Designed miniproteins, single chains, continued (2). Designs and how they scored, part 113

Each design is a single chain, and the fold is of that chain. pLDDT is the mean over its residues in the fold that is shown.

## One batch from the design tools (miniprotein)

Design m7907
Fold by ESMFold2-Fast:
Structure m7907 (fold): chain A 67 residues (1-67)
Amino acid sequence: MEKELVEAAVEEGFSDEVLEKIGEYFGVSPETVRQWVQGLKKIPEEMKPLLFEIGVERLKRAVESVT
């Protein structure tokens, strides 16, 4: 499930659907996830590995698309 969330977020970005899936995974509302992503709330330690993985994959794909 976590790998599926990373893949969805990398492909679609932080769309409402992706925020809902991440929220369901962590047992929080999609609005809470949006606030974490936007820096309006402190990101919990359990969320950081998922967001880090998404960020790394997005950077890799951005580098591939420019080369």
Scores: mean pLDDT 71

Design m7908
Fold by ESMFold2-Fast:
Structure m7908 (fold): chain A 99 residues (1-99)
Amino acid sequence: MPSKEVQRQIDAEMLEILAEKVEELGREYGNEDLLYAAELLRKAAEMERKGVPGSGSVASAGMLIAVSAVLDDPEGQEKLNKAVKEAIEYREKKLKEAL
């Protein structure tokens, strides 16, 4: 298994990719909640890189805000789901490479 440090680095990279995609969606829709969600995801990524406790809680808060921002928008839901899928696929790929 990769070291805890390598796992934290990969998790941080996944969160950074997700934050970038959520920010792009926020800019496209002019939605401040999505922009704030992206800021929380970037903060969570920085916390993961530093090994600071609570990164998962900050990431979860960001995702809850993002999901809530698109709750009544099927197109926004599809785009957010795609962003999450792409971020997870990146993480899975990097974890396999770090075996």
Scores: mean pLDDT 85

Design m7909
Fold by ESMFold2-Fast:
Structure m7909 (fold): chain A 95 residues (1-95)
Amino acid sequence: SEEKEFELLEMQIKITEEVLKLLKAGASNEELAQVIVDAVEEIYPDVDREKLLERVLRSLEENGKEKLLEVLERILEALKKESEYNEKTKELLEK
């Protein structure tokens, strides 16, 4: 479970970085929604892709890209700090 938790954290970081890259490049709501849905489906294969896509598109339309960018940058910073802390803690505990 620890290895799976680390893999999930790394996937979340990669996904957040990819979405941020697209946001900064001026990607459409449709392009952003596809990347987010693809990412969620990779982590949760049984997710209803069509319903998730509709929900993500609606959220992007209602909340705007600038607010999403701000939130994702904060999430990415928090995820990277967690990854660095876990890696450092693991090194201290395994030695």
Scores: mean pLDDT 73

Design m7910
Fold by ESMFold2-Fast:
Structure m7910 (fold): chain A 64 residues (1-64)
Amino acid sequence: GPGEELVREGSRLVREGIEKKDEKLAREGAELLGRGYELLHGPAGGRTGFRVAAHEAKKAGLNV
């Protein structure tokens, strides 16, 4: 469904952003992942999804 598609696309963009050291791409991915989790699990899921993705990008040295 739409939530799972957004999570898949968001995860792809976060991974590519980290690999390429592209902060904007990683941020876009984190936002899509958050939106996908919000559709699946409500606002708390969206916040958690975004925070986890942003934390992984920050560990890679990206300001997300």
Scores: mean pLDDT 86

Design m7911
Fold by ESMFold2-Fast:
Structure m7911 (fold): chain A 80 residues (1-80)
Amino acid sequence: SEAFIEALRELAKEIIELAKKYKPDLAEDIKALLDHFIEISEKLSPEERRKLAKELLKELSKIVDEEVYEKIEELIEKVL
């Protein structure tokens, strides 16, 4: 739904702001990853979107600190 994509874009903005604060050197890479996932998710079913969100969390866990990861996970849980 459009509401889901809008919520995902808002979530991406919050994640990018966290990245700029805690991992500024990785902010552009994280932004590119989020932009790619949003673009793909617009073409997916609700079940496929949930699977994509889990893959996004897995990739982000490799890049960000535990504190930042917990904040991102909380935001994604709120959208799903």
Scores: mean pLDDT 72

Design m7912
Fold by ESMFold2-Fast:
Structure m7912 (fold): chain A 87 residues (1-87)
Amino acid sequence: SAALLAEAEAALAELRALIARLEQAIKDNVPNSELTALIEELERRVRRVLQLALRLEGSDPALAARLRAEIERAGVLIKRAQERIAA
């Protein structure tokens, strides 16, 4: 549906913005408490985007693939941030 497509595009834009914020936070050496809050926010958005990707698999596999690619990118960044906190 048009509503589902609009929701998916909005969620993709939000996910990309959060990825950029976490990348910048790592670069700026922000406190671990701020990194933890950003990781939790990004994990919450990843779960939402995954649900949208699952709903789109049959109707728009190309958009579902784009959502999954950003989820994978977010996962790599979350792991990098967690490794910094653990160091």
Scores: mean pLDDT 88

Design m7913
Fold by ESMFold2-Fast:
Structure m7913 (fold): chain A 70 residues (1-70)
Amino acid sequence: SSARERAVREGKELLEKAPEEDQNPQSVADTLEQKALEKGLSEEEARLVRDVARKVGPETAGRIIAGLLA
């Protein structure tokens, strides 16, 4: 869907603009990756969610999950 394509693009743009240093611990990133997988997203999409959670934050990653499911 166009919403799903937008979510992928937004996630990638956020990662390109994010600092190199992780903003959140790996445990938070792993939790969001697991949530994405449990909701039926692919491993590639779950990794995008994980990276957004690590570099940006879990709330933003949750919004990306919502967009990927639309």
Scores: mean pLDDT 83

Design m7914
Fold by ESMFold2-Fast:
Structure m7914 (fold): chain A 79 residues (1-79)
Amino acid sequence: SEEEKFDKLIEEMTKLAKEIVKLRKEYQANPDDEETRAKLEKARDELSKVFEEIDKLTSKNPEYAKKVKEKLNGLKPEE
């Protein structure tokens, strides 16, 4: 059940990260688009809550921390 919860959180994280990237590009193209800005803020808030739940699980199991890092390597912009 804990592994199932973790997998669902990773799925939600991935969906929200992709949505944020798309909305960010849309907002950069039209900075005056209040609807896109509101959707971006909502998606960021949802992602923050997902990260809080993931952090609770990774604090109990270090293997989850590695899995999160591997999954995020494909989602984070290049630094």
Scores: mean pLDDT 77

Design m7915
Fold by ESMFold2-Fast:
Structure m7915 (fold): chain A 93 residues (1-93)
Amino acid sequence: LEEEAFELVREIGKLVRDALARGATREQIKAAVEAMKDKIDPLSAKLIEAVIDGNLSEALRLAREIVEQGKAEQALKDARTVLDNAVASAKAA
């Protein structure tokens, strides 16, 4: 449903804002997505990129596809892992 897609974008947006508040940069988040591309769902990777780029229309399109495929839970799990890795990289620098 559209409401579930919007909620998924909102939750990932919150995770991105939390990672930025914890010292990660947008560049580090993009680097973490690239480093993990073989370990996460390709739709999760694209959604995180769309959210960080502020491309709301693309993020909602991808979120609808993710929800339709029953992958919303996996997308949130993938996003948490990517963003935690970005924060860890920022703290290690």
Scores: mean pLDDT 85

Design m7916
Fold by ESMFold2-Fast:
Structure m7916 (fold): chain A 102 residues (1-102)
Amino acid sequence: DLSEEEQRELVEEIVEELRELAELPEPVRVTTGSGREFEVTPEAARRVAERLERSSLEELNALVAEIEPDDGERGALLLAIARVAARRGNPAARESIASRVE
């Protein structure tokens, strides 16, 4: 179980990744290890970052459940989470994400 401080730090890392995505001049196209493609727009990333800026892990989980599957905000959130997870726990996951799946 994550401590309250660990949960807060995790949310802050996700928000920081979203803010970086929001500063990009053009949308980012992402291919997952499963072959799914989606587009992350700066506007969607900014909107999700604003919603999450003061969220707890429980609030983050509730927000993820409420976001529509085809919503650009969900894509931005999933990309930010994947980047944070790759840096923290699994360098191989980052390599897998970087590898194009046909």
Scores: mean pLDDT 65

Design m7917
Fold by ESMFold2-Fast:
Structure m7917 (fold): chain A 106 residues (1-106)
Amino acid sequence: DDAELQAALDGALQTARELYEAVKKFDPELVPLAEEILKLVEQARTASPLEAARMLGQAVDLADEIAKKAREKGNTELAKKVEEYSKQLRAQADRVEGIAVRRLTE
């Protein structure tokens, strides 16, 4: 199931990159938060599965913060896009955590 883990991590990186490009286009002030998400997701790719799941969870929290700030600024289009990316990152984090738990139990 290294292929399943790699697919989840690759998916998370693609989602993080798409989120970064959306933030860069629609609200450059939020780019530092989107860059933090990219760093966490890139670090997750070389971490242990349990640590990777934790890092992806932190990335989800940051994506939710970007969506909240975009909504507060009246940028509802960006908020909706980031909310969808956050949902995708959460699904990827859940997959990585499931793999980590399976590996801890044999």
Scores: mean pLDDT 87

Design m7918
Fold by ESMFold2-Fast:
Structure m7918 (fold): chain A 80 residues (1-80)
Amino acid sequence: EEELRQLALEILREAAKKGGPTADNVAEILRKHLPPEVAERAAELVQKKYEENKKQGKTGLSAEDIAEALLEARRAVEAA
């Protein structure tokens, strides 16, 4: 879990260099660093969280949002 938090922070920093922590920028970075199965699931979860955050007036994705998406994606792939 701590490893996922460190990865989430790195992804967030890289997304900021690409114009901000949007679902599209985060998804592109996920696909570079993770196996396709995990990356695809994490990208879906990140997109849903980004939409939820926008409805609540939040600016983009946080490292916590990304870490939660990564954890859920790993669980989904492990269960499949």
Scores: mean pLDDT 78

Design m7919
Fold by ESMFold2-Fast:
Structure m7919 (fold): chain A 86 residues (1-86)
Amino acid sequence: SSELQELARELLEAIRNRDAAKIAELTAKIMELLGIDPKTYVPGELPPLEELPSLSQEELARLLVDYVSLRRLDEAEAVARLIVER
């Protein structure tokens, strides 16, 4: 969705700027958009980066949340870029 792409773009910039407060705010908004409860959410399996282009926008958004929660910001940046480029 256009809202998901805009949130991913803003999160991409926040990650590049290492803005922890903005990363947390935007991640919470993405979780809300996906219907995820932050208190009960369990990260899924992390696929190899080569598999990311084959994932749906919803799967990429869930994975973006997982990478941010695990503090894997380089992988989070790569996933956010894929969401924005679609």
Scores: mean pLDDT 81

Design m7920
Fold by ESMFold2-Fast:
Structure m7920 (fold): chain A 82 residues (1-82)
Amino acid sequence: SAERIRYLRELGEEAERLGDEAEAAGDWRTAGFWYAYAGSFYDLAGDNDRATAMYRRAARAYERAGLPRMAEILRERARRVG
């Protein structure tokens, strides 16, 4: 439903905001977590462009956190969306 899609987008936007706050604090692991969640919510909402962008941003955050395997998983997720 349109209401469900709107709710999922709002959840994605909130997760993205939490990722931005973590990134500003230098907490790359937490930023990667929230960006990955934002990507999942946008993906479920059918917002493929924002989902792909968030998965790529999560991958970069996980690389900066020293988690290369997590980064690779998020790059693969991004490739499947876009």
Scores: mean pLDDT 92

Design m7921
Fold by ESMFold2-Fast:
Structure m7921 (fold): chain A 88 residues (1-88)
Amino acid sequence: MVVAVASQDPSSPKAVAFVDLEEGLKIETRLANTTEETSRLLLEALRKGAEVRSVGVPEPKSPEEILEIAREAALRFAEEARREAEAA
């Protein structure tokens, strides 16, 4: 399982979105508006053995655009992880 986290500002994220990948191509997106909520969700993902990766957004974006960035990043990371598993 792979989780991607996207934020507009690495030092002060105004909106944070992340995408969970489950079996196959099942994608779940969530928007976290607080540091506490983001930390809780990331810890839950790590506890389940998920690989967590972050994506920076250099320009101001709407929450919907941040969610799409997180989704695309999660798909890319899942493909990389699958390729590594097939090579082993």
Scores: mean pLDDT 62

Design m7922
Fold by ESMFold2-Fast:
Structure m7922 (fold): chain A 77 residues (1-77)
Amino acid sequence: SDAQAEKQKLKDLAKKEAADNRQAFIDFLKSRGVDEARAEQLHDDILASFLAMIDAIELLTDRAAREERRRRLLAEA
């Protein structure tokens, strides 16, 4: 489905962007006084949270679509 393809593309883009910018992100946090191990953990936690958000948005969209379909069927009855 288009929704599954869009979700996968967004997840793949997020992972690629995170990987491409990982060292710059760590170096930035270190320049702000953050420990390297903590900076790595924060990077990984932010990525995990973003991926979880994408999954949650899909679930919310699926629920909204089902409720809209239900409302239309009830209006026709």
Scores: mean pLDDT 80

Design m7923
Fold by ESMFold2-Fast:
Structure m7923 (fold): chain A 114 residues (1-114)
Amino acid sequence: SSAKNKLKDAVSEAVFQSMLDQGYSLEDAQNFAEAFRRQVDLLSEKYPDVFGILVQLAPQIAPELLPIAVEAAIALASLGASVDEIRAVLEQIAAAKDVDEARAIYDAAVAKVT
């Protein structure tokens, strides 16, 4: 598969499993997973430089943190953060011990740019 399809599959699988673990129905979990596949497409099409960084870092990011990494990449790019600033945030997310720490990194990064 292309790097984009590999990232889409990894992100959608992580979202699907997370939603089931949270008690969502199979249908809702599938819908959330598909929404994240569309987010990867959006990032690739609208912010190709940022998408390139995420693809490079993806092997270093735990699967459960990939959805937050995608959300952070899109949010920060949409707010006009530099490619270097987005890379630094994605590297911090890759080093996060769990989803809660990754979310805190994302929230702090968005607050700093707004």
Scores: mean pLDDT 87

Design m7924
Fold by ESMFold2-Fast:
Structure m7924 (fold): chain A 92 residues (1-92)
Amino acid sequence: SMEEVIKRVVEDLRAAIELMEEAQRLEAEGGDPRVVAIKRTSAYLLAIGAIIEAELNKMPEEVIEAVRKALEALQNGDLESAREYVKEVEKL
């Protein structure tokens, strides 16, 4: 159902945001650059997976665009904007 797809997409985007937040924290603390890179890559892959799932399930364009904007915010390190786009997906 559309609700089940939205729930999975939101869960993946939230997991991506948490990984990115942890990557930013580790980098600020001078943590292992390899671990930082793995967390960032994993966050991007989760967000890309969410877009693919939304597209394969033929979700409304508004959902797909909100997910794409969440990925763009994650790529820019803007976690506040990413969280707001996730909230937009949940309301649709």
Scores: mean pLDDT 89

Design m7925
Fold by ESMFold2-Fast:
Structure m7925 (fold): chain A 62 residues (1-62)
Amino acid sequence: SKSEEMKKNLEKRKEELQKKIDELRAQPVTPETQFELDVYQAFLEIIDAIDKIDEERKKRKA
């Protein structure tokens, strides 16, 4: 289903973002790397919120 495909895509994007965060944390801390870390962390929070909304929506239809 389209919902299953979207969940799979969100999981993949979370993994990619986590890898980028880990790579940035391995580098020296600069204002540029800190800004990128904040941006990627914000995206992870948005993806988590979307996943939670999708899960709640499925529960209401059951």
Scores: mean pLDDT 78

Design m7926
Fold by ESMFold2-Fast:
Structure m7926 (fold): chain A 91 residues (1-91)
Amino acid sequence: MKPELAKEFQEALDELARAVNRLEEAIKSGKDVDQARKEVLEAMERLVEIAKKDPELGKAAIDFLERMAKTASPEVKKLLEEGIKKLREAL
């Protein structure tokens, strides 16, 4: 694994975590839900592209998303499960 790719992966995980937290707040407030959902989907697509370059990072991303899904609201859990499916298809 290239050190650069590992850094990009960590940044992508951090972006996804921030996007998910923002979506949870957007759902709770009823504001900007569509924009927050878009940010989560964009962060997931970045992880899918990294997974295509390194399958071990793809497996790590799946584990990360599964952990997030355990505490997520129903709408966010559905998005995370869709992301897990895409990651599995990329492997």
Scores: mean pLDDT 84

Design m7927
Fold by ESMFold2-Fast:
Structure m7927 (fold): chain A 94 residues (1-94)
Amino acid sequence: MSLPSDEDLEAFANDLAATLATLSPAQARATLEGVARGFLRELEEAPTREEKEKLFERAQKFFDLLLSRAPAEHRPLVEEVRAAFEREARKIIE
């Protein structure tokens, strides 16, 4: 798949932030973990280290945008999922 554009990442982050506001904490966690698993799968499927690193940078930018736009009450959960994602992503890239 093509790398998402900055505009696509911003749109996705806005849509997800709005969705999280309507979800229970358990549903919000499941949704965020699903998104993180999607990024991890894309990293695993990327054929070169360079492509993995670019996908990782795009995922990090997405989580930064999401953190800036999510309601304050959901930010700790986003940070937790992001940290877990980054830990697993580094194992795939290394």
Scores: mean pLDDT 81

Design m7928
Fold by ESMFold2-Fast:
Structure m7928 (fold): chain A 117 residues (1-117)
Amino acid sequence: MTIEELNELLDRLMRGEITPEEFAKRLGIDFEIIEATNADGSRATVLIDKSSLNLTPEQRDEILELARRLAEVLASKGVGHALVILKNVTPEQLRELLEAAEKTTFTADRVALFVEG
């Protein structure tokens, strides 16, 4: 996949023209997909590379819970669509990301964040 093709797919995903599942299939990556929607219609999508979840059951459950909370916080920020892609992230890194998201004000109508641990 070229950078241009990736950027086109990201833009289409952010516009809601393709589903997160279609995006995952196009990249050939198996993602755990977590979505949240705020009352104002603002949305957040958190994609976790499933290879990053080859952890203890306790650590996996913690990452999934932190990712759900992150999606809810991002949806509450009033940005139209927020996308986060996580790879090899630890529970500690995800807690730090969640704290940063809670303190951040977004001025864009769409935001995309890539985090590799």
Scores: mean pLDDT 78

Design m7929
Fold by ESMFold2-Fast:
Structure m7929 (fold): chain A 65 residues (1-65)
Amino acid sequence: RRREEEERRRRQMLETLKAQLEADPRVSPEQRERMIRLLERAFRDSRSDEEVERVASRVLQEVYD
């Protein structure tokens, strides 16, 4: 219910996504850095979870397509 709990969940999601990108040998270091930067910026700048999910989904689809 508290806003801090939602922010904590967002941070967990971000760390999970970063770990997945770091562990994937198909992703180049340059692509990984770019995607991590996009995710971190989206999580910081987005005012809603829906916008964060939208950006994260696009980044992940580009990686795993």
Scores: mean pLDDT 71

Design m7930
Fold by ESMFold2-Fast:
Structure m7930 (fold): chain A 85 residues (1-85)
Amino acid sequence: EELFEAEVKLALGLIYLVTARLSKDPESAAEALRKAIDLFYEAAKVPELKQEAIDGLREALTLARELGMDDVAAYIEKKIAEIEK
């Protein structure tokens, strides 16, 4: 159950990451990106999905930087550091 729930969170995180990339306004992009980050962070708590979740967070970090969302980028870097210990 825990693994299945984390797999669903990972999949939803990827969907929100795509949603953020396709968003035309900064507010919608930031909202979708924040949802993706939270979902990847939760999925990373399951050891079997930790690396895939980190990869998702790194893609989110790249997008945040491309969109000039410095605060969001800093938040993602902090989350990656927390789960890579």
Scores: mean pLDDT 85

Design m7931
Fold by ESMFold2-Fast:
Structure m7931 (fold): chain A 67 residues (1-67)
Amino acid sequence: MKKELEQKRIDGARNYLDATTAFGDKFRQEGINITTVNGDTAMGQALIDSGDNAIKSGENRYKQAES
């Protein structure tokens, strides 16, 4: 019973990590594109940071679920 609930928590956290990684990758790529194409380094960096924070949120949740 408890082990099955723990596995569901881990699976859910993994799915969340996958979703936040995909979202974060899109934000990072958009930030790079804005910096490269428009020269807007400040906006580009803000998007990259937002992407990194999203990925980090997913990683932290996954680590908590594995504990």
Scores: mean pLDDT 80

Design m7932
Fold by ESMFold2-Fast:
Structure m7932 (fold): chain A 86 residues (1-86)
Amino acid sequence: SAVSIAHEKQKEALKEIQEVLEKALRDVFAGKMSADEAIERIRKEVTEILEKTADEIGMEEKQKQQLIRVTVDNYEHYFKYLVGEK
């Protein structure tokens, strides 16, 4: 069903976002990139994951843009918290 497909796609997106955050965290603590560079990568990759997922589940454009804006901002703040930046 459409509901089951949407739920599955949401779970896939959350897992991909988690992997993006974990890789960024490892790269920063390993000295491979700055926190600012990691934040830029998170913003880009999370946006791409959310846009793809929203399009696949047929999300309305305004709802999609609001979801992306809020979610990307929240993950940026969460990552800053994890690396000790404010």
Scores: mean pLDDT 84

Design m7933
Fold by ESMFold2-Fast:
Structure m7933 (fold): chain A 61 residues (1-61)
Amino acid sequence: DPEYKEELDKILENMKAYLKSQGLEELIPEVEKIREEAIENNISLDEVEKKLLRLYIEATT
């Protein structure tokens, strides 16, 4: 689904840019794992956003 992949990539690129700006570039591989999981399992974009939020919270707590 090209629309799904386009929207997914935009969400992930925004998160990666944010993590780089915060000095959390070490988390980029975890974002890429979420991308792979989302594509393989057809995870909804809402669930992807939740996974990214959880990743950020766990890294900053």
Scores: mean pLDDT 83

Design m7934
Fold by ESMFold2-Fast:
Structure m7934 (fold): chain A 88 residues (1-88)
Amino acid sequence: MATDEDIEKAYKEVKDLIRDEKLDPEKVIKGLEFLSKSFPSDRTPENLSKASGLSLSNAQKLLDIYNKYGFKSREVVQAVADKLKKEL
């Protein structure tokens, strides 16, 4: 189960990525929702790029954040997506 600490850490990493790469938050939310809802075999940088509209390199960076949380990753990125939606 994802902890509040896992969610806060992932949220900070995603916010840092948005700032550093000057990403559209709406595209990042689409990417996180794709990662939370997709099958494991579909979680490729290419599919993530296509689903979100992010560049392949930024899709890879978002996927790297996802992969840090192991079995908790789906729950963590869904919670981060929900937090970002409240800020729009």
Scores: mean pLDDT 85

Design m7935
Fold by ESMFold2-Fast:
Structure m7935 (fold): chain A 74 residues (1-74)
Amino acid sequence: MELEVSPEEAERLQEYMKKGAEEAKKNEEPTEEKVEEVAKKILELLEKSKDDPKNLEEAAYYQGKGEYFQRKLL
């Protein structure tokens, strides 16, 4: 299940994860409800990424948000 991506794509995905985490840090209060919603969104986007790689970037963004929320709720 590990996705092999080009170096350019890997760098871009990490950039989106950073953007998601920073956005959540600045604009959103971490709650368990938000963690659940982000997890559902990631699963939806990962399914769509099979047809459109752009959805993988979107999933990375939400992954960054989810990691931030989980760290604050632990």
Scores: mean pLDDT 75

Design m7936
Fold by ESMFold2-Fast:
Structure m7936 (fold): chain A 106 residues (1-106)
Amino acid sequence: VEELLDGFEERVLSLIPDPELQEEARKVFAEMREAIRSGDDEKLEEVANKLAELISKLPPEQQREVTNILIATALQVIGDLLEGESPEAERLLKFISIVMKKLLEK
């Protein structure tokens, strides 16, 4: 799961041209990792909403690319879950689903 989290964070950060937004995104990813580790569903939902809001501030091209990254990451997590149960992988998949739902609402 850590490798999936690292790859997800790096790919999303690479799409953020604004240094201030990139720093905000790093903080959101740090909160995401803590929510996944702690199993705090309420915190996980709060952080997912923060990430969705941050993504919504990006230009349309970057929003589309982040959506592609979310889908690719979700597929990798599903692959891991097919090989065995992982509460952290399940929480990461839940996080991605909340972010995707919020982006579709906007």
Scores: mean pLDDT 80

Design m7937
Fold by ESMFold2-Fast:
Structure m7937 (fold): chain A 98 residues (1-98)
Amino acid sequence: GKPTITNVSAKSLSGTTLEVSFTLTGPEGATYVVTVTATNLETGETITKSILAGPGSHSITLTGLTPGSTYKITVTVYDAETGEFLARSKPITVTVKG
């Protein structure tokens, strides 16, 4: 079955750092490439970070953000073996500490 992405949250740790947390569901033993994308809503600039992950709870730290800016956060999941697109979260927004 296809994975699902739930409980997406973003927390500003500093003026340049975001912690993005989420829960990934899928078949036991599955491995995915998970990409977190942060899009600056004022500039359109994007920051991305990818990890290899299985089902469970995960946290990814993004760096290089602009203090005081509001970002759109999206989590996208791909099959690690084939690169096939499997799932994308609903976007959330977060404002980075100024």
Scores: mean pLDDT 88

Design m7938
Fold by ESMFold2-Fast:
Structure m7938 (fold): chain A 89 residues (1-89)
Amino acid sequence: SVEEFFKKFEEMVKRLDELFQEVVEKAKAGDIEAARKAIEEMERLIKEMRELLEKADLPEEVRELYERVIEQAEAALKQAKELVKEAEK
């Protein structure tokens, strides 16, 4: 259902935010291995978000809104990767 989609997508967005915060804290602590593992989880979650959106029967306007959310998630992932790269120096 549309309600099931929204609930699951919201849970995934919350988890993505938690993982991003974990990358920031682990990188600040010098725990690069833990930061990289959190990045791998973010990548997996974003892939699952895209798969969920592709399978969902949604009006085009609603689909476009969720596509923008995934684009923002991909931008956050890029920032997380750059943060870890800089922390390794």
Scores: mean pLDDT 86

Design m7939
Fold by ESMFold2-Fast:
Structure m7939 (fold): chain A 73 residues (1-73)
Amino acid sequence: SMSTEEASKKAGEKMKESADKGEEQWKKSGVESTSESKSLPGGKGYASLKGGDKESELILDAKTGEMEGYTTP
């Protein structure tokens, strides 16, 4: 069985991949962008993508597969 610590690490790795891809796509579209990702306790991972006047954040729960996110208007 995967431990909660292992789940957090895997969620963080997945969120890093998502953040990196988002940053690349925005830069290819001519938008200056920056991304951040990290593992969170409890089997979760976090990613953010900021560019221009917009910011998007995502939280993945690796144990349930649920993803919560928002983008500033």
Scores: mean pLDDT 74

Design m7940
Fold by ESMFold2-Fast:
Structure m7940 (fold): chain A 74 residues (1-74)
Amino acid sequence: PVVEVTVVEEKIGKPGEVSTAAVEVRNLGSEPVEVTLRMVVRNEKGEVLGESTSEPQVIPAGETGRTLLRVKNK
C-alpha cells in the first residue's frame, strides 16, 4: 500500500465512556492521497462496543496526516 497507518495513542473507555485513537497516516507515494479512517472498538470477547469514521483528509506526497477518532462505547 502507498500509505502507512500508525496508532500513536489510544484510550479504550468503559461502557458509556468515550474511546479515542490518535492516528498518523504517512503517504509513501509520489501523489496526494485522500484517506478516510474507520475505528472499531471491541471488548475482550470480540463484541463491537462502538464504531467511528473520520472525515476524508488529503495527504500530500511524502507527508503525514494526523487524525483524532472518537466514539462513545455501548
Scores: mean pLDDT 80

